# Designed miniproteins, single chains, continued (5), part 49

Each design is a single chain, and the fold is of that chain. pLDDT is the mean over its residues in the fold that is shown.

## One batch from the design tools (miniprotein)

Design m17688
Fold by ESMFold2-Fast:
Structure m17688 (fold): chain A 84 residues (1-84)
Amino acid sequence: MEAEERVAERAKEATLDPENVKELRLWYVRETSELALRLLEEGRLDAEAVLEALERWREIAEKNKDEEVIAIVEEAIERVRELI
């Protein structure tokens, strides 16, 4: 429960210089993906809804040409498929 609040608080508190923005973005995507996987394992989320959300993140990352985010999201998608 506290994990999603922690992600939001971290984003607000970060210094938004270019290096911090990159690190924060990568951290945010990783933490949110891990949270989604944990909630899926707990039966609190629908696997189809999680996959749809991750696919949306991938589309946004592809539009922004953010290869590091694409890699993290694709790994999360594969992990969700392995759990279901």
Scores: mean pLDDT 71

Design m17689
Fold by ESMFold2-Fast:
Structure m17689 (fold): chain A 116 residues (1-116)
Amino acid sequence: MSLQEFLKKLLAGDKEALEKFQEVFDKYLAENEVPKETKKAIGELLRMLRAKLSDEEILSSKSVALRVLYTALKNIAEGKASLEEAIEMIRNDERLSEEEKKALVGLLEAVAKAVS
């Protein structure tokens, strides 16, 4: 399955895609240091996707990390950005700390590797 196809299913609230993303995220957290607020943001995004919330509801989140991650996933899913372009967008977002950038980039790379 391509990363784009996987992320389309994930954003549609597909149970298998959500379970796979959760598995990759849990493994990433076990192997890497992730800031508490970034971990909460990713967990909250997964809860929102499971609840099948709209783009407007997800993007109303107060978490910059959540909004940036969701936008990156959506841009890849819609074919508006490659993985590399989405990663550069995260790296260039001045609202994120370097630790948040590292965590979000690492998670995206882990997801891409897991679905290849």
Scores: mean pLDDT 87

Design m17690
Fold by ESMFold2-Fast:
Structure m17690 (fold): chain A 70 residues (1-70)
Amino acid sequence: MEKVEELKKALERLRAARTQDERGEIGSEIVKIVNEIAEDPEAQSALVRALVEGKTPEEALKIAEDAKKK
């Protein structure tokens, strides 16, 4: 739950970032959060894919959890 909120805030900061330096730092934070949410590489891939498709962080997390169950 807490990590999902952290991911949401990081994504909001990324969209609000005006410089390449800020985007790079926030991008690194997002990668760390994704790795903490999903330890399994398949779940990490599913989470990133869902976020790229425009799913909410909560929806992306559920998709990642479902991928891990299989």
Scores: mean pLDDT 73

Design m17691
Fold by ESMFold2-Fast:
Structure m17691 (fold): chain A 80 residues (1-80)
Amino acid sequence: MTYTITRVGDDTAVVEFDEPLPKELLERAALETERNYFSRVSFTVSDDGRSITAEAPGRGAEAAEEAAELAASRALRMAK
């Protein structure tokens, strides 16, 4: 399984998975990643389990991409 990360705003990035994952697993991965950022980033998980949107307000799109990649990487580790 692979994923793609796309910048969609000044402080927003979206990770899209080639195959859907359980929404609950993505939500857990996002929450654990958010905790590591001291809630400086926020995540929204798609209803179909195919994407995570990361927002890093005031920190730029690169920070959002990094957060999205960490959440995606964690989700893939949890899915094993």
Scores: mean pLDDT 80

Design m17692
Fold by ESMFold2-Fast:
Formats: C-alpha cells, structure tokens, sequence
Structure m17692 (fold): chain A 76 residues (1-76)
C-alpha cells in the first residue's frame, strides 16, 4: 500500500537523520573525547548502511543516493 511505502521512506529518512546527528556529535567530540567520537562514527556508519539497504529494496533512488554520498564522505 502507499501508506506502507510512506512509512518505509520515513524510516529511511529517520536513519539518515540519526546518522547526520551522530556525525555532528563525533565532530564535536573528536579532540575532547576521541573514544566517544569513534563510537558515534561507527553508529552513523551502521545507520547509513541500514538506510542504503532499505532504500535499495524500496527503489528510492533519491534516498539511496543521499545514503551513498554520506557513506563515501565518512569512509573517504
């Protein structure tokens, strides 16, 4: 149903938002708490991997591209 598709999109958007929030926390902590910064980076990568997987299954090219670009930025 269209309602199920919209719910799936919102789940992916929430994962991408969580990843962005975690990356921002990692950046703020990189000098004061490098261990915690690493934890936030790992969490962000996990959120983006899940978002990418779900976006590919949904066929949402825009959300897929957003997740891929953030993963490349994190890993590159």
Amino acid sequence: SMEEIEKKRKTIETLIKSAKDNLEKAERLKDSDPQMARVYRITAESNLDQALYLAERLGDEELKKEAEELLEKLRG
Scores: mean pLDDT 89

Design m17693
Fold by ESMFold2-Fast:
Structure m17693 (fold): chain A 88 residues (1-88)
Amino acid sequence: SELLELAEEIIKKFGEYLPEHLRNDPEALAEALRTFLELNAAYLRSDEGLARLSRQLAPMLLREDAPEEVIEELAAFLHRRLREILER
């Protein structure tokens, strides 16, 4: 699953800023990503929509104490990786 691979990459790069229930469970993170994308399917139709969705999703995945720079880095990472997955 491409979302499972994405979840594993997120944990590897941003794991120290993730809540324990997501950091230790790549399948739970992949399911959270899938659910969020399905609920926001209209945003997947454009690059601008995908960028906006990625910026909204990033802080929801991270702990509340995560630095702003980490939130921005995760948002940019999500935008790029989701675009690559959707353009396949």
Scores: mean pLDDT 85

Design m17694
Fold by ESMFold2-Fast:
Structure m17694 (fold): chain A 79 residues (1-79)
Amino acid sequence: MVTEEEKELAEKTKKDTAGTLEYIKSIPDKEKAAELAEKVAERLYGLAELAEKNGYHLTAKTLREAAKKFEELAEELRK
């Protein structure tokens, strides 16, 4: 069963993800932008694994989805 608190955290994570993606895209140095996107993705995957181990499955899923978006952004910025 998913708690209300976990649902709120998931929604906040989605909003924070959107804002951070826009910020990284606005960085003029595309290599630095790509490096930042990669670091954010790595941190989010680490947090997702920790959440999964503690039974926060919705949080873990949301964090992995966010991490994937940052990985895709990093790849796009390096083209």
Scores: mean pLDDT 80

Design m17695
Fold by ESMFold2-Fast:
Structure m17695 (fold): chain A 92 residues (1-92)
Amino acid sequence: MVEEAKELVERFFQALKNGKFDEALEIMKRLKELAEESPEAARVVRQAFLDAGKAKDPAFTGYSIFLAISQKDPEKYKEIVDFDLFLASLPP
């Protein structure tokens, strides 16, 4: 479970860096499922996002673009916003 979360986060960041936003959306949904099922997986996902932000990883820029372009699709935008709010709700 923790290893699956790590691999999916790496794939998520890679999809964001490559502009593969449809793939990123599907990976995001699976990451949310894992994080909701396992507190340990939730911590792994949260920490990876914090580390990417601190490192100013290109994936973080890709995530911002992903969020911005999704504004044209209200359903997709809501899913991404809900995921972002979910991550923000996790303890530090």
Scores: mean pLDDT 77

Design m17696
Fold by ESMFold2-Fast:
Structure m17696 (fold): chain A 93 residues (1-93)
Amino acid sequence: SELIEEIKKEMEKLIAENKPDEEAKKVYEEITEHIIKAVEAEEAGDLETALEHFREALRLERDYLLSLHPDADEAELERRFEEQLAEIEEYLA
């Protein structure tokens, strides 16, 4: 779906910009797995499970970004996380 593609592109872009190694690829694979599960839940009408998996995907992205940028503003990343989650909630509603 469009939402899945946007999330995948955003995470792929952020990981790629930090020159991913095998560890980065593993993180991306875990994020992608959660996105797939979220879409499966959404298609089944289980919006709560879909939101939980999308939330976990965004959390993994945030934690990975913090590991690459220890000087990053955690409050700013948390705000971005909340904003992206809100967009997903609106899309699912």
Scores: mean pLDDT 74

Design m17697
Fold by ESMFold2-Fast:
Structure m17697 (fold): chain A 68 residues (1-68)
Amino acid sequence: SPYIEQLKDTMDRILSRVTDPEARRRLEEVYKEGLRRLNAAKTEEEKEKVFDETLARVEEILAEERER
């Protein structure tokens, strides 16, 4: 699935820049759940929604870290 490959690439890129251990753990948990949901999704629309929701959660975590 292009969504799974894109999520993996995006997460690898993000984690390479994030040094805070707590933020990394939170991002890894969001990534694991995102992968689980993408693997369970059966329609293109469902996969797109899961991908978008996963990225939105990742962006929330990154924004919280940048505001410190």
Scores: mean pLDDT 84

Design m17698
Fold by ESMFold2-Fast:
Structure m17698 (fold): chain A 65 residues (1-65)
Amino acid sequence: MSDVERLRSIPGVVSATPLKGGYQVQVRAPDEETLERVKRQIESLGYKVSSELRVGDTVFLNVVP
């Protein structure tokens, strides 16, 4: 399974796109509990969240291995 497919398998992840040095992960997170769950699941797969940007219910996470 590719890194993109692993990240996409997390509930709440809408898309995962390769970005130089890592991935940009788009998350549907209407509340902080949903966002924290997704971030923990990303970390459990061995990735690190390097940056975060919220636009309404959508959060863009830059993720690195």
Scores: mean pLDDT 82

Design m17699
Fold by ESMFold2-Fast:
Structure m17699 (fold): chain A 64 residues (1-64)
Amino acid sequence: SKLEQAKQGLRDVVDSMVSRGLSEEDAEEELKRVIDLLATRYELTDEQKEQLLKEALELLKEKL
């Protein structure tokens, strides 16, 4: 599904941010921009975009 493809892209982005050693603040800021781009690219609803942000922040917190 579109949401699943967006989630896969998000996973790769989070892994990249962690490997680059970004601060939590810089990572969150970049993450918000990436989610906006993914929402546009995959034509996600506002609810799906919000779900992606929630999952992304949880994943980032787990890995940092």
Scores: mean pLDDT 79

Design m17700
Fold by ESMFold2-Fast:
Structure m17700 (fold): chain A 65 residues (1-65)
Amino acid sequence: SLLEQAQAENPLLPAEHLQHLEAEYQNDVDAFVGAGFPQHLAVKMAEAVQEEEIKALEKQAKKSS
């Protein structure tokens, strides 16, 4: 998954935030499917949201150092 790859590349990312992103990904997929999108598009849309959230966490972690 994108989260596993991000954690492998950035092992110092907070695990609790990665767990929240995983839960949000599942919720986003369900929400997009519920809105009428096909599952394959819902997955791609949820992945795009997750990528932006990972970037935001990386930026915040760097600033907090």
Scores: mean pLDDT 75

Design m17701
Fold by ESMFold2-Fast:
Structure m17701 (fold): chain A 67 residues (1-67)
Amino acid sequence: MREAAIIALSVWLSLINAGQKIDPEEVQRMLERMGFEEAGKEVKEKLEAGDYDGAKEVLNKVIRELE
């Protein structure tokens, strides 16, 4: 559901902002299940590269598409 997806994405944004490690594969799998396969791959690559700002931008884009 859109509401649950937005909540999950918001939690990940919060964890990234707090400097917490999140599993890039878990984020990718969840985005793929929501139909955002390309965004999932991009977030995983950015998180693995330490590009947290880039990862947040992709997550924010997905949230906007779900609204």
Scores: mean pLDDT 79

Design m17702
Fold by ESMFold2-Fast:
Structure m17702 (fold): chain A 74 residues (1-74)
Amino acid sequence: SDDIKKKSDDLLKKGMDDNRDYSDRLGRRVVDSDPETAGDLFRRGMDDVKRRMDDTIKDTTNFYNNGMNNYNNS
């Protein structure tokens, strides 16, 4: 069980770290862009950030549940 939990925690942390890096890169692109482009980048980028976070949570939850089901059932 410890291995499943650790791998799930590592997967969640990696996804959150990757999403933070994406947000930092997006912020730099927004700052370096003209106001119209910056607005479009920000809106689309924030939608991507939310989707990436939702996917990370879903993937981590599915990994944990599948791991626990395999541990509890042959």
Scores: mean pLDDT 79

Design m17703
Fold by ESMFold2-Fast:
Structure m17703 (fold): chain A 61 residues (1-61)
Amino acid sequence: GPTIENLLLGEALRSKDPEVSQAVAKVLTSVTQPTPASTLAQRLRAEIGDERYERLLKAVS
C-alpha cells in the first residue's frame, strides 16, 4: 500500500490552502530524477512549515 509520505503528498496536491498547493507543485516540478517520497515530504515541510505539515500528517494518519 502507499506510504504515509505518499498519502501526505497526495493530500497536499488536493489542498485548498494555496501555500500548500503551490509548495507541493514547486517540490514536484523540481524533481529531475526518481526521488523517494520521504525526501519530497521533507522538502514540502521546509516550504510550508511545521504547522501546515502537521495538519497534513494528521489528515493521513
Scores: mean pLDDT 83

Design m17704
Fold by ESMFold2-Fast:
Structure m17704 (fold): chain A 75 residues (1-75)
Amino acid sequence: SMEEEKANEISKKAEEQIKKAAKESKTISDLHQKLHEILEQVKQEVEDMSPDLAAKVIEATLKAGQEALDEMLKR
């Protein structure tokens, strides 16, 4: 469906923004701030979508953010 296509587009954009934030962040604090801003933008973009699709996009964004934090902590 078009709504599923939009959900996938939002998820991909968020994942790319998270990867960029991870590369540009010098500290865990800086990355946390950028991840929070990305998550808030995603929440706004999915607010009018079905709850199931909104939850899926938010969960994917949170997972990508956690993976970025874990990678920085392994350095």
Scores: mean pLDDT 86

Design m17705
Fold by ESMFold2-Fast:
Structure m17705 (fold): chain A 69 residues (1-69)
Amino acid sequence: SLGKQAADDALVENAKALKERIDKAPVEEHERYVQAARDLVRIAENLGLQKAVEAARETLKYAEEKLKS
């Protein structure tokens, strides 16, 4: 449905915005952003939004790599 597709697109944009925010954030905030990315994955999975799940997982991986470096 159009409503589900709009929700999927909106969460994809949220995941991309979070990734950009992680790039600009100080190191002390990176753990909070890892948790925010995990929350996005959970929300997207619960709603069955395939594109949003993929985008949120990419953002989570990015956040975790930033935390390790």
Scores: mean pLDDT 82

Design m17706
Fold by ESMFold2-Fast:
Structure m17706 (fold): chain A 100 residues (1-100)
Amino acid sequence: SELEKAAEEFYKKVSEIVRELVERGLITPEQAEEILKKARDFLEAVKAGASKEDILKQINELYQTLLDALDKAGVPLEERRRVLEAIREEANKIQDILDK
């Protein structure tokens, strides 16, 4: 489905960003795994046919986990803004599909 394809693209984007952050030493592998687990939970919810409310809740939990990890790691504000904006762009694609 369009939603499942967009969710897989979202998961791939999160994975790419998280890998870059680890490679640059901005977050730990442990913090990366916590974010990736939330991204997997989101993808599984979409594949299982979860409600719009549940999908949006999973996106919000992923966003909060990412924000917390970046804050705890002391990632500079400019880098945090870049990462969060990229995630927001992908989340907006999911939101647009759900709002149809």
Scores: mean pLDDT 84

Design m17707
Fold by ESMFold2-Fast:
Structure m17707 (fold): chain A 68 residues (1-68)
Amino acid sequence: GARIVEAEAARGEEALARARERFGDAEVPSSELRKEGVPVPASLERVTIAEGERFLRARIAEARRLLA
């Protein structure tokens, strides 16, 4: 339900905030964000935190569409 989607969004945003504090605006291995629950494609070896945010937002938007 909506609560699960919002909890997933909050968890992902928190993980991205922590990663930004650790790595700044640098590229990180995609596995660093994936282990924190950010839905980064495995086909991307390195991503920025901003790119991780885009992937999280796309996933949450799709989940909200399915719940509409």
Scores: mean pLDDT 77

Design m17708
Fold by ESMFold2-Fast:
Structure m17708 (fold): chain A 66 residues (1-66)
Amino acid sequence: GPVTSTADLGSSFTIEEAGRFAKQALGPDAEVEVTEDKAVARSPYGTAVAEKTPDGKGLIVTTTAK
């Protein structure tokens, strides 16, 4: 089944930087959608979602491999 991993990047990374890291991890064919509060990378290998914490001070990345 799918494997889900969560990483806390703290306050050192932006949503755009997290989206770039997700694309590097999932491969060059990954599609990345970036908004103010969320970045989603999708590929045949999996999905990665980067979201700001509720206080807006941190960033959480959830990766689901297929």
Scores: mean pLDDT 73

Design m17709
Fold by ESMFold2-Fast:
Structure m17709 (fold): chain A 64 residues (1-64)
Amino acid sequence: SDIEKLKNEIHSLELQIEFLRDALKSSIENNNPQSAIDSIQARIKALEERKKKLEEELKKLEEA
C-alpha cells in the first residue's frame, strides 16, 4: 500500500539521519575540515526536510 511504502521510506530516512548525526559528531571530535562538517550538516538538513514532507503526505493519506 502507499501508506506502507511511505512508512518504510520515513523509517529508512530516520536511520540515514541517525547515521549522519553520528558521522557529524565523529567529524567534529576529529577536527575534520569545516567543508566536510558543512557537507554532513547539509545532508542531514535535506533528509530531515524530505522526511517532514513524507510525514505530511502520510498524515493526509491516513486522514482520507
Scores: mean pLDDT 88

Design m17710
Fold by ESMFold2-Fast:
Structure m17710 (fold): chain A 63 residues (1-63)
Amino acid sequence: SVEELAEKIKQALKERGLERSEATIKNLAERVLEGKANVETLNYLLELNVIDQETYEQLLQKS
């Protein structure tokens, strides 16, 4: 779950010419799934199509 989300984030960023460390991406994925990510981060992941609208709304409710 965390590893799958991290891989999706990594690929989406790579397609946009952005690079992040593996540790940074994994930490971000963990925070998102734990409901600890801020709204700006969730908006960014939605923009990258890493998460869908339903997942985005559910994560906002859990925070």
Scores: mean pLDDT 77

Design m17711
Fold by ESMFold2-Fast:
Structure m17711 (fold): chain A 64 residues (1-64)
Amino acid sequence: SMKEKIEKAVEIARELRRQDPTRPDSVIAEEAGKETGVSPQAVRDALAEHEAQGLAAWQARHAA
C-alpha cells in the first residue's frame, strides 16, 4: 500500500541521515523516494511529521 511505501521511505531517509547528518533533506528524500517509488515531497512531508511527533512525545515526557 502507499502507506507502507511511505513508512519504508521514512526508515530509509532516517538511516541515510544517520550515516551522514550533513546531507541535505532534499537529497535524502530523493534517494528514499527513488528506492520506494514515493515522491520526494511526500517523503519530506512524512519525515517532518515523524520528527514533529517525536519532539512532541519527548516534550510531554519531560514536562510532567
Scores: mean pLDDT 76

Design m17712
Fold by ESMFold2-Fast:
Structure m17712 (fold): chain A 94 residues (1-94)
Amino acid sequence: MSEEEKEKAIEVVEEVVREMMERIKAGEPLPSVEELRERVRRLGEEAGLSEKLKRVAIQTALLIRQELEEHPEMPEEEALEYARKYTRTLIEAE
């Protein structure tokens, strides 16, 4: 797996995390698990991610969604750091 492919996966996760943070700031509910899976899958397809990287991105986004449900006060920078860290960890763990 190239570093470029890994960075694209991270960018997809960061994009959906930013979308979730915007919802929280607007006082809107987080997307459902199913809505989030579908959104990440579409962004991953548009970015040209492999099936494996799409699964990693979906799993990471779901983990961050859970963290944001438990800690809605979390700063955006911290949420993005979790997105980057979890994406890399899941890629490396496979």
Scores: mean pLDDT 83

Design m17713
Fold by ESMFold2-Fast:
Formats: structure tokens, C-alpha cells, sequence
Structure m17713 (fold): chain A 75 residues (1-75)
């Protein structure tokens, strides 16, 4: 699953980057969450197709996405 996680992370990061302006402009946590709805859908589809994914893999993926989004925000 490593390549699938990496490809999936890239798709999620692209969606996060696209949502970043709305997320940054959001005055509340609830609106910041709304900006990430497209990302949530991508993640939900992945989990639906991979119901046996482990918590460790979910945590690793989450950390990878956070690192990638932080790097992209710095660019």
C-alpha cells in the first residue's frame, strides 16, 4: 500500500492546496472545516475502498499530508 498511500496523499494535498485560500480566510473553525469538505470526500472514498486500512497507516498518511501541506504553504 505504500505507493497507493503516496499517490493518495498527493491527491489530498492538491485538494488541500486548492482549499487553502478559503481555509486561511475562514474566521471560525467550523468554516475552516467546510473549506476542507472536498478533501474529506477524497479521504472518505479511499477509506471506503480500503476498509482494512490500519490505524497506523491512517496516522502515517495524516502526518504525511500535514508535512506536504506545510511544505506547499511555504512555497
Amino acid sequence: MKKELEDFAQRVVDALVAAEPAHRAAPSAEERGQAYLPVVKIVNDFLKENPSITMDEINEFSALVEALIAQRRAA
Scores: mean pLDDT 75

Design m17714
Fold by ESMFold2-Fast:
Structure m17714 (fold): chain A 68 residues (1-68)
Amino acid sequence: LSPEERAERTLAAVRENLDSMIAARVPVAAMETYAAWMLAEASRSFSPEFLARLRAVVEEALARARAQ
C-alpha cells in the first residue's frame, strides 16, 4: 500500500472502531484510554499532518459518545 492509502485505511479503521464502541455502549473512560494509546502509537509512525486528522476523528467520536 502507498503511504496515502495506508493513512486513509487507518483513518477509516479508527473511525469504524470508535463508532462500533459507541454502538456497543463502551464506557467513555475506556474509549479515552484506547484513544490515548492509539494516538501515542500513531505518533511513532505517522506524519504530524496525519496525526492532526486522526486527532480530529478521535475528538469527534468522543464528543458523540459523551453526548449520549
Scores: mean pLDDT 82

Design m17715
Fold by ESMFold2-Fast:
Structure m17715 (fold): chain A 78 residues (1-78)
Amino acid sequence: SALEEELNKIQQQLDAQLQQLKQQISDPQQLKIQMAEAYIAALKQIIAAFEKHNAPQSLIDKVKAELKRAEAALQELK
């Protein structure tokens, strides 16, 4: 489905970005922060894809809850 293709693309882009960050950033704390920021960006893209394709509200709510958790975790790293 178009939704499944968009989700797969988001996952592939996130995986590639995380691999690049691991190669470019030697500081463990900065790496952790930038990986968290990349993950948050990916979660926002997943929410947008779900909303675009009229996914069940329960799935959208689960990803939004994970986004809030990830954003809170990032604030503790700063």
Scores: mean pLDDT 90

Design m17716
Fold by ESMFold2-Fast:
Structure m17716 (fold): chain A 61 residues (1-61)
Amino acid sequence: SIEELKEKSDELIKEIQKTGQQYVAAQKAGDLETAKKLAKKSQELSDELMKISAETEALLK
């Protein structure tokens, strides 16, 4: 449903924000391995958000 997609979108946005903060912290600590993993996670979360956006648009039309 549209409500479920909105809730999932909201959770992904929060997770992206958290991942971004962790990425900055890892870079400041010089933890390049963790920073690389967080960068990949950020990309995957962004891809998922894009898919949900497309599904929501399809349901509204």
Scores: mean pLDDT 84

Design m17717
Fold by ESMFold2-Fast:
Structure m17717 (fold): chain A 74 residues (1-74)
Amino acid sequence: MSEEERKEIVEEVNRIVDEEIEKGIKENLSKQELLDRVREKVEELTKKRNLSEEEAETFLIAAESSAAALYDEL
């Protein structure tokens, strides 16, 4: 994976997390429901980018951690 591609993926993951947090607040979602939605969208992104399973899991863990932390601040 190129450095440019990694940067694009990070930006897309951050956008997914931000959008799902906003929707989760509006819909009064549980933490688990929010994390499940974030995971699903990030998995779709990693598949479109043809990432290895190991690289995909790294982005998934990072996204779930970010979403969980943001939810806990609500």
Scores: mean pLDDT 81

Design m17718
Fold by ESMFold2-Fast:
Structure m17718 (fold): chain A 82 residues (1-82)
Amino acid sequence: SRERLIQLNRENTIESIKKKIKELVNTPGEFTSESSLTPEQRENIRYAAKLLGVSVGEFLKLSRSKIQSIVNLSRTIKALEK
């Protein structure tokens, strides 16, 4: 059915985004202090860490721009998971 196709497309998009976040986490840059992060950035990083089974500390090894990319990708997953 059309509804099943839409659901499958959402699931495929979520898996694609998870892979993109994993790639970003594996390309470290400059350290980011956790205290310099916004509440929204901290929430989305914790969410992504839980999804990938990695520690929050791994995200703090990334540059601010990579952290923001992960935040944006995590927001997209949250919007698709209803």
Scores: mean pLDDT 72

Design m17719
Fold by ESMFold2-Fast:
Structure m17719 (fold): chain A 94 residues (1-94)
Amino acid sequence: AAEEAAAAAEDRAHLEALLAKIDEIEANSEETEEELRARAKELGLDPEKFIEEFKLALKTQREIIEIFLNTPDRKEALERAEKLAREVEKELEK
C-alpha cells in the first residue's frame, strides 16, 4: 500500500541519517577517544574499558542499520538485528 511505501521511505531516510552520524563520530575518533578518556578518569572508571564499550556500541549500531538497509524483508531484518543485539548483550555481561 502507499502508506507502507511512505513508511519504508521514512525508515530508510532515518537509518541513513543515523549511519551518517556514526560516520562523523568515526571520522573524529581521536578527538572522541580523548574526550572519553577524560570522562572515564573523572568518574574513576577504566578509560580503556570505557572506550572499548563505546566502540562496541557504535559497531553494533552500524551493523544493525546495515542489516535494515540491505535486507528487503523487514521481518528477516528484524530477526537478524535482534539476534545481533542478544549476542552483544551476552558479551557485555562478561
Scores: mean pLDDT 76

Design m17720
Fold by ESMFold2-Fast:
Structure m17720 (fold): chain A 75 residues (1-75)
Amino acid sequence: SRFEQIRKKLREAGLPQEDIDLVLRTVEQILQSDVPTAKELANRTLSELNKNPSLTQDQLSVISQILGEAIQSLL
């Protein structure tokens, strides 16, 4: 499934399970939302994850890409 592919990508990027689950939940919410709401959801999740000092900039870039692709799928 699409969610299993995203989970694998996040796991390979070295994200902890809690952060993987947060990103997947956010993707699911984005796919059920309009574009403005989806952007707010993505920004909220990215802001929360950016406060985690254990996450690398490369990991945050992977998350940003995944959330951006989910929003693009609504267009």
Scores: mean pLDDT 86

Design m17721
Fold by ESMFold2-Fast:
Structure m17721 (fold): chain A 109 residues (1-109)
Amino acid sequence: MKEKIRKILEEARKRVEEDSKAVTLTPEMVRLATALLTLLELTKTDPSLQEDKEAVENYLLGLLAEALKPKFEATDAEEEVKKAYEEAIEKGKKEKERAEKIVEELEEL
């Protein structure tokens, strides 16, 4: 299990780095994206990790929304889109502590 999780984490990190062509991800975002991809693979065999996956996903989406918000405001984005960004940021904040703990637990493997 531990060796398999490490391999999944390494592959997930490589995919995140390859896919981040349009946005410079912070180290925290890279860690969260790597954890999310790892949990996505693990939930295929362990559904109990679904809530942990959702916590990491919501926090990462909140950070991405925060990073993209200035670009959206500069392009006169519609109010509904701006509201969706604000909601994603607030939802992400609620999951921060749980998501950070999950990332640390995966990295300690």
Scores: mean pLDDT 72

Design m17722
Fold by ESMFold2-Fast:
Parts: structure tokens; C-alpha cells; sequence
Structure m17722 (fold): chain A 70 residues (1-70)
């Protein structure tokens, strides 16, 4: 489960990095994704792997929405 959380966090980081920050609306979505990613990293550090996975997946969803809505 820890490995799942770590992988989800890596996927979230990769997705956020693909968001076009030159568009202010997409930059706000990227920032929201980074907030969820930060929560996921904190949960991972605390051993809350289930919460870390959920937060990382939310970050991935937000980033993918931003990429799709360019």
C-alpha cells in the first residue's frame, strides 16, 4: 500500500508538471492540484497511505482536467 501511495504521488507530480501555466485559469487548477499533492505527501509521511492515495488521485484528476480543458 505504501508503494501504491508513492506511485500515485509520482503520477500526480508528473500530471501537474504538464499543465500550461501561461493560462491563468489553468494555473489556478495546477495550484489546487499541488495543494492535494502536498496533502498526499504529508499523509504518506504520517503513514496514512489510504488518504495519501485518495489525495494523489484527486490531484491527478484536477491536473488531467486542466490538460484536457486547454
Amino acid sequence: KKEEAEKAIEEAQTAIDRVDLSNPELAVKAALGEIYLAVAKLDLQRGDYESAIESAKKAIEIANEAIREQ
Scores: mean pLDDT 82

Design m17723
Fold by ESMFold2-Fast:
Structure m17723 (fold): chain A 79 residues (1-79)
Amino acid sequence: MMKEEAVELAREAGRLAARAHLLEERGEGDSAEYRELKARAEELWERVKELAEESGDREVLEAAVRAGEEAARRELERA
């Protein structure tokens, strides 16, 4: 179950990071929304790392990273 939770959090972090990246590319890198998206993405990634360490299973972190990258890519494609 830790793996599923880590993957879900990673997907959300990836989506938030992608949205922040799009704001920065549009010249909105100084906006409050940009800062909030970055802070939330970082908070979620810290939680993912905690879950991966608690699991003792390297596959948890690897699955989470892949899921986050895929979620970020999909968010960028929707823009």
Scores: mean pLDDT 83

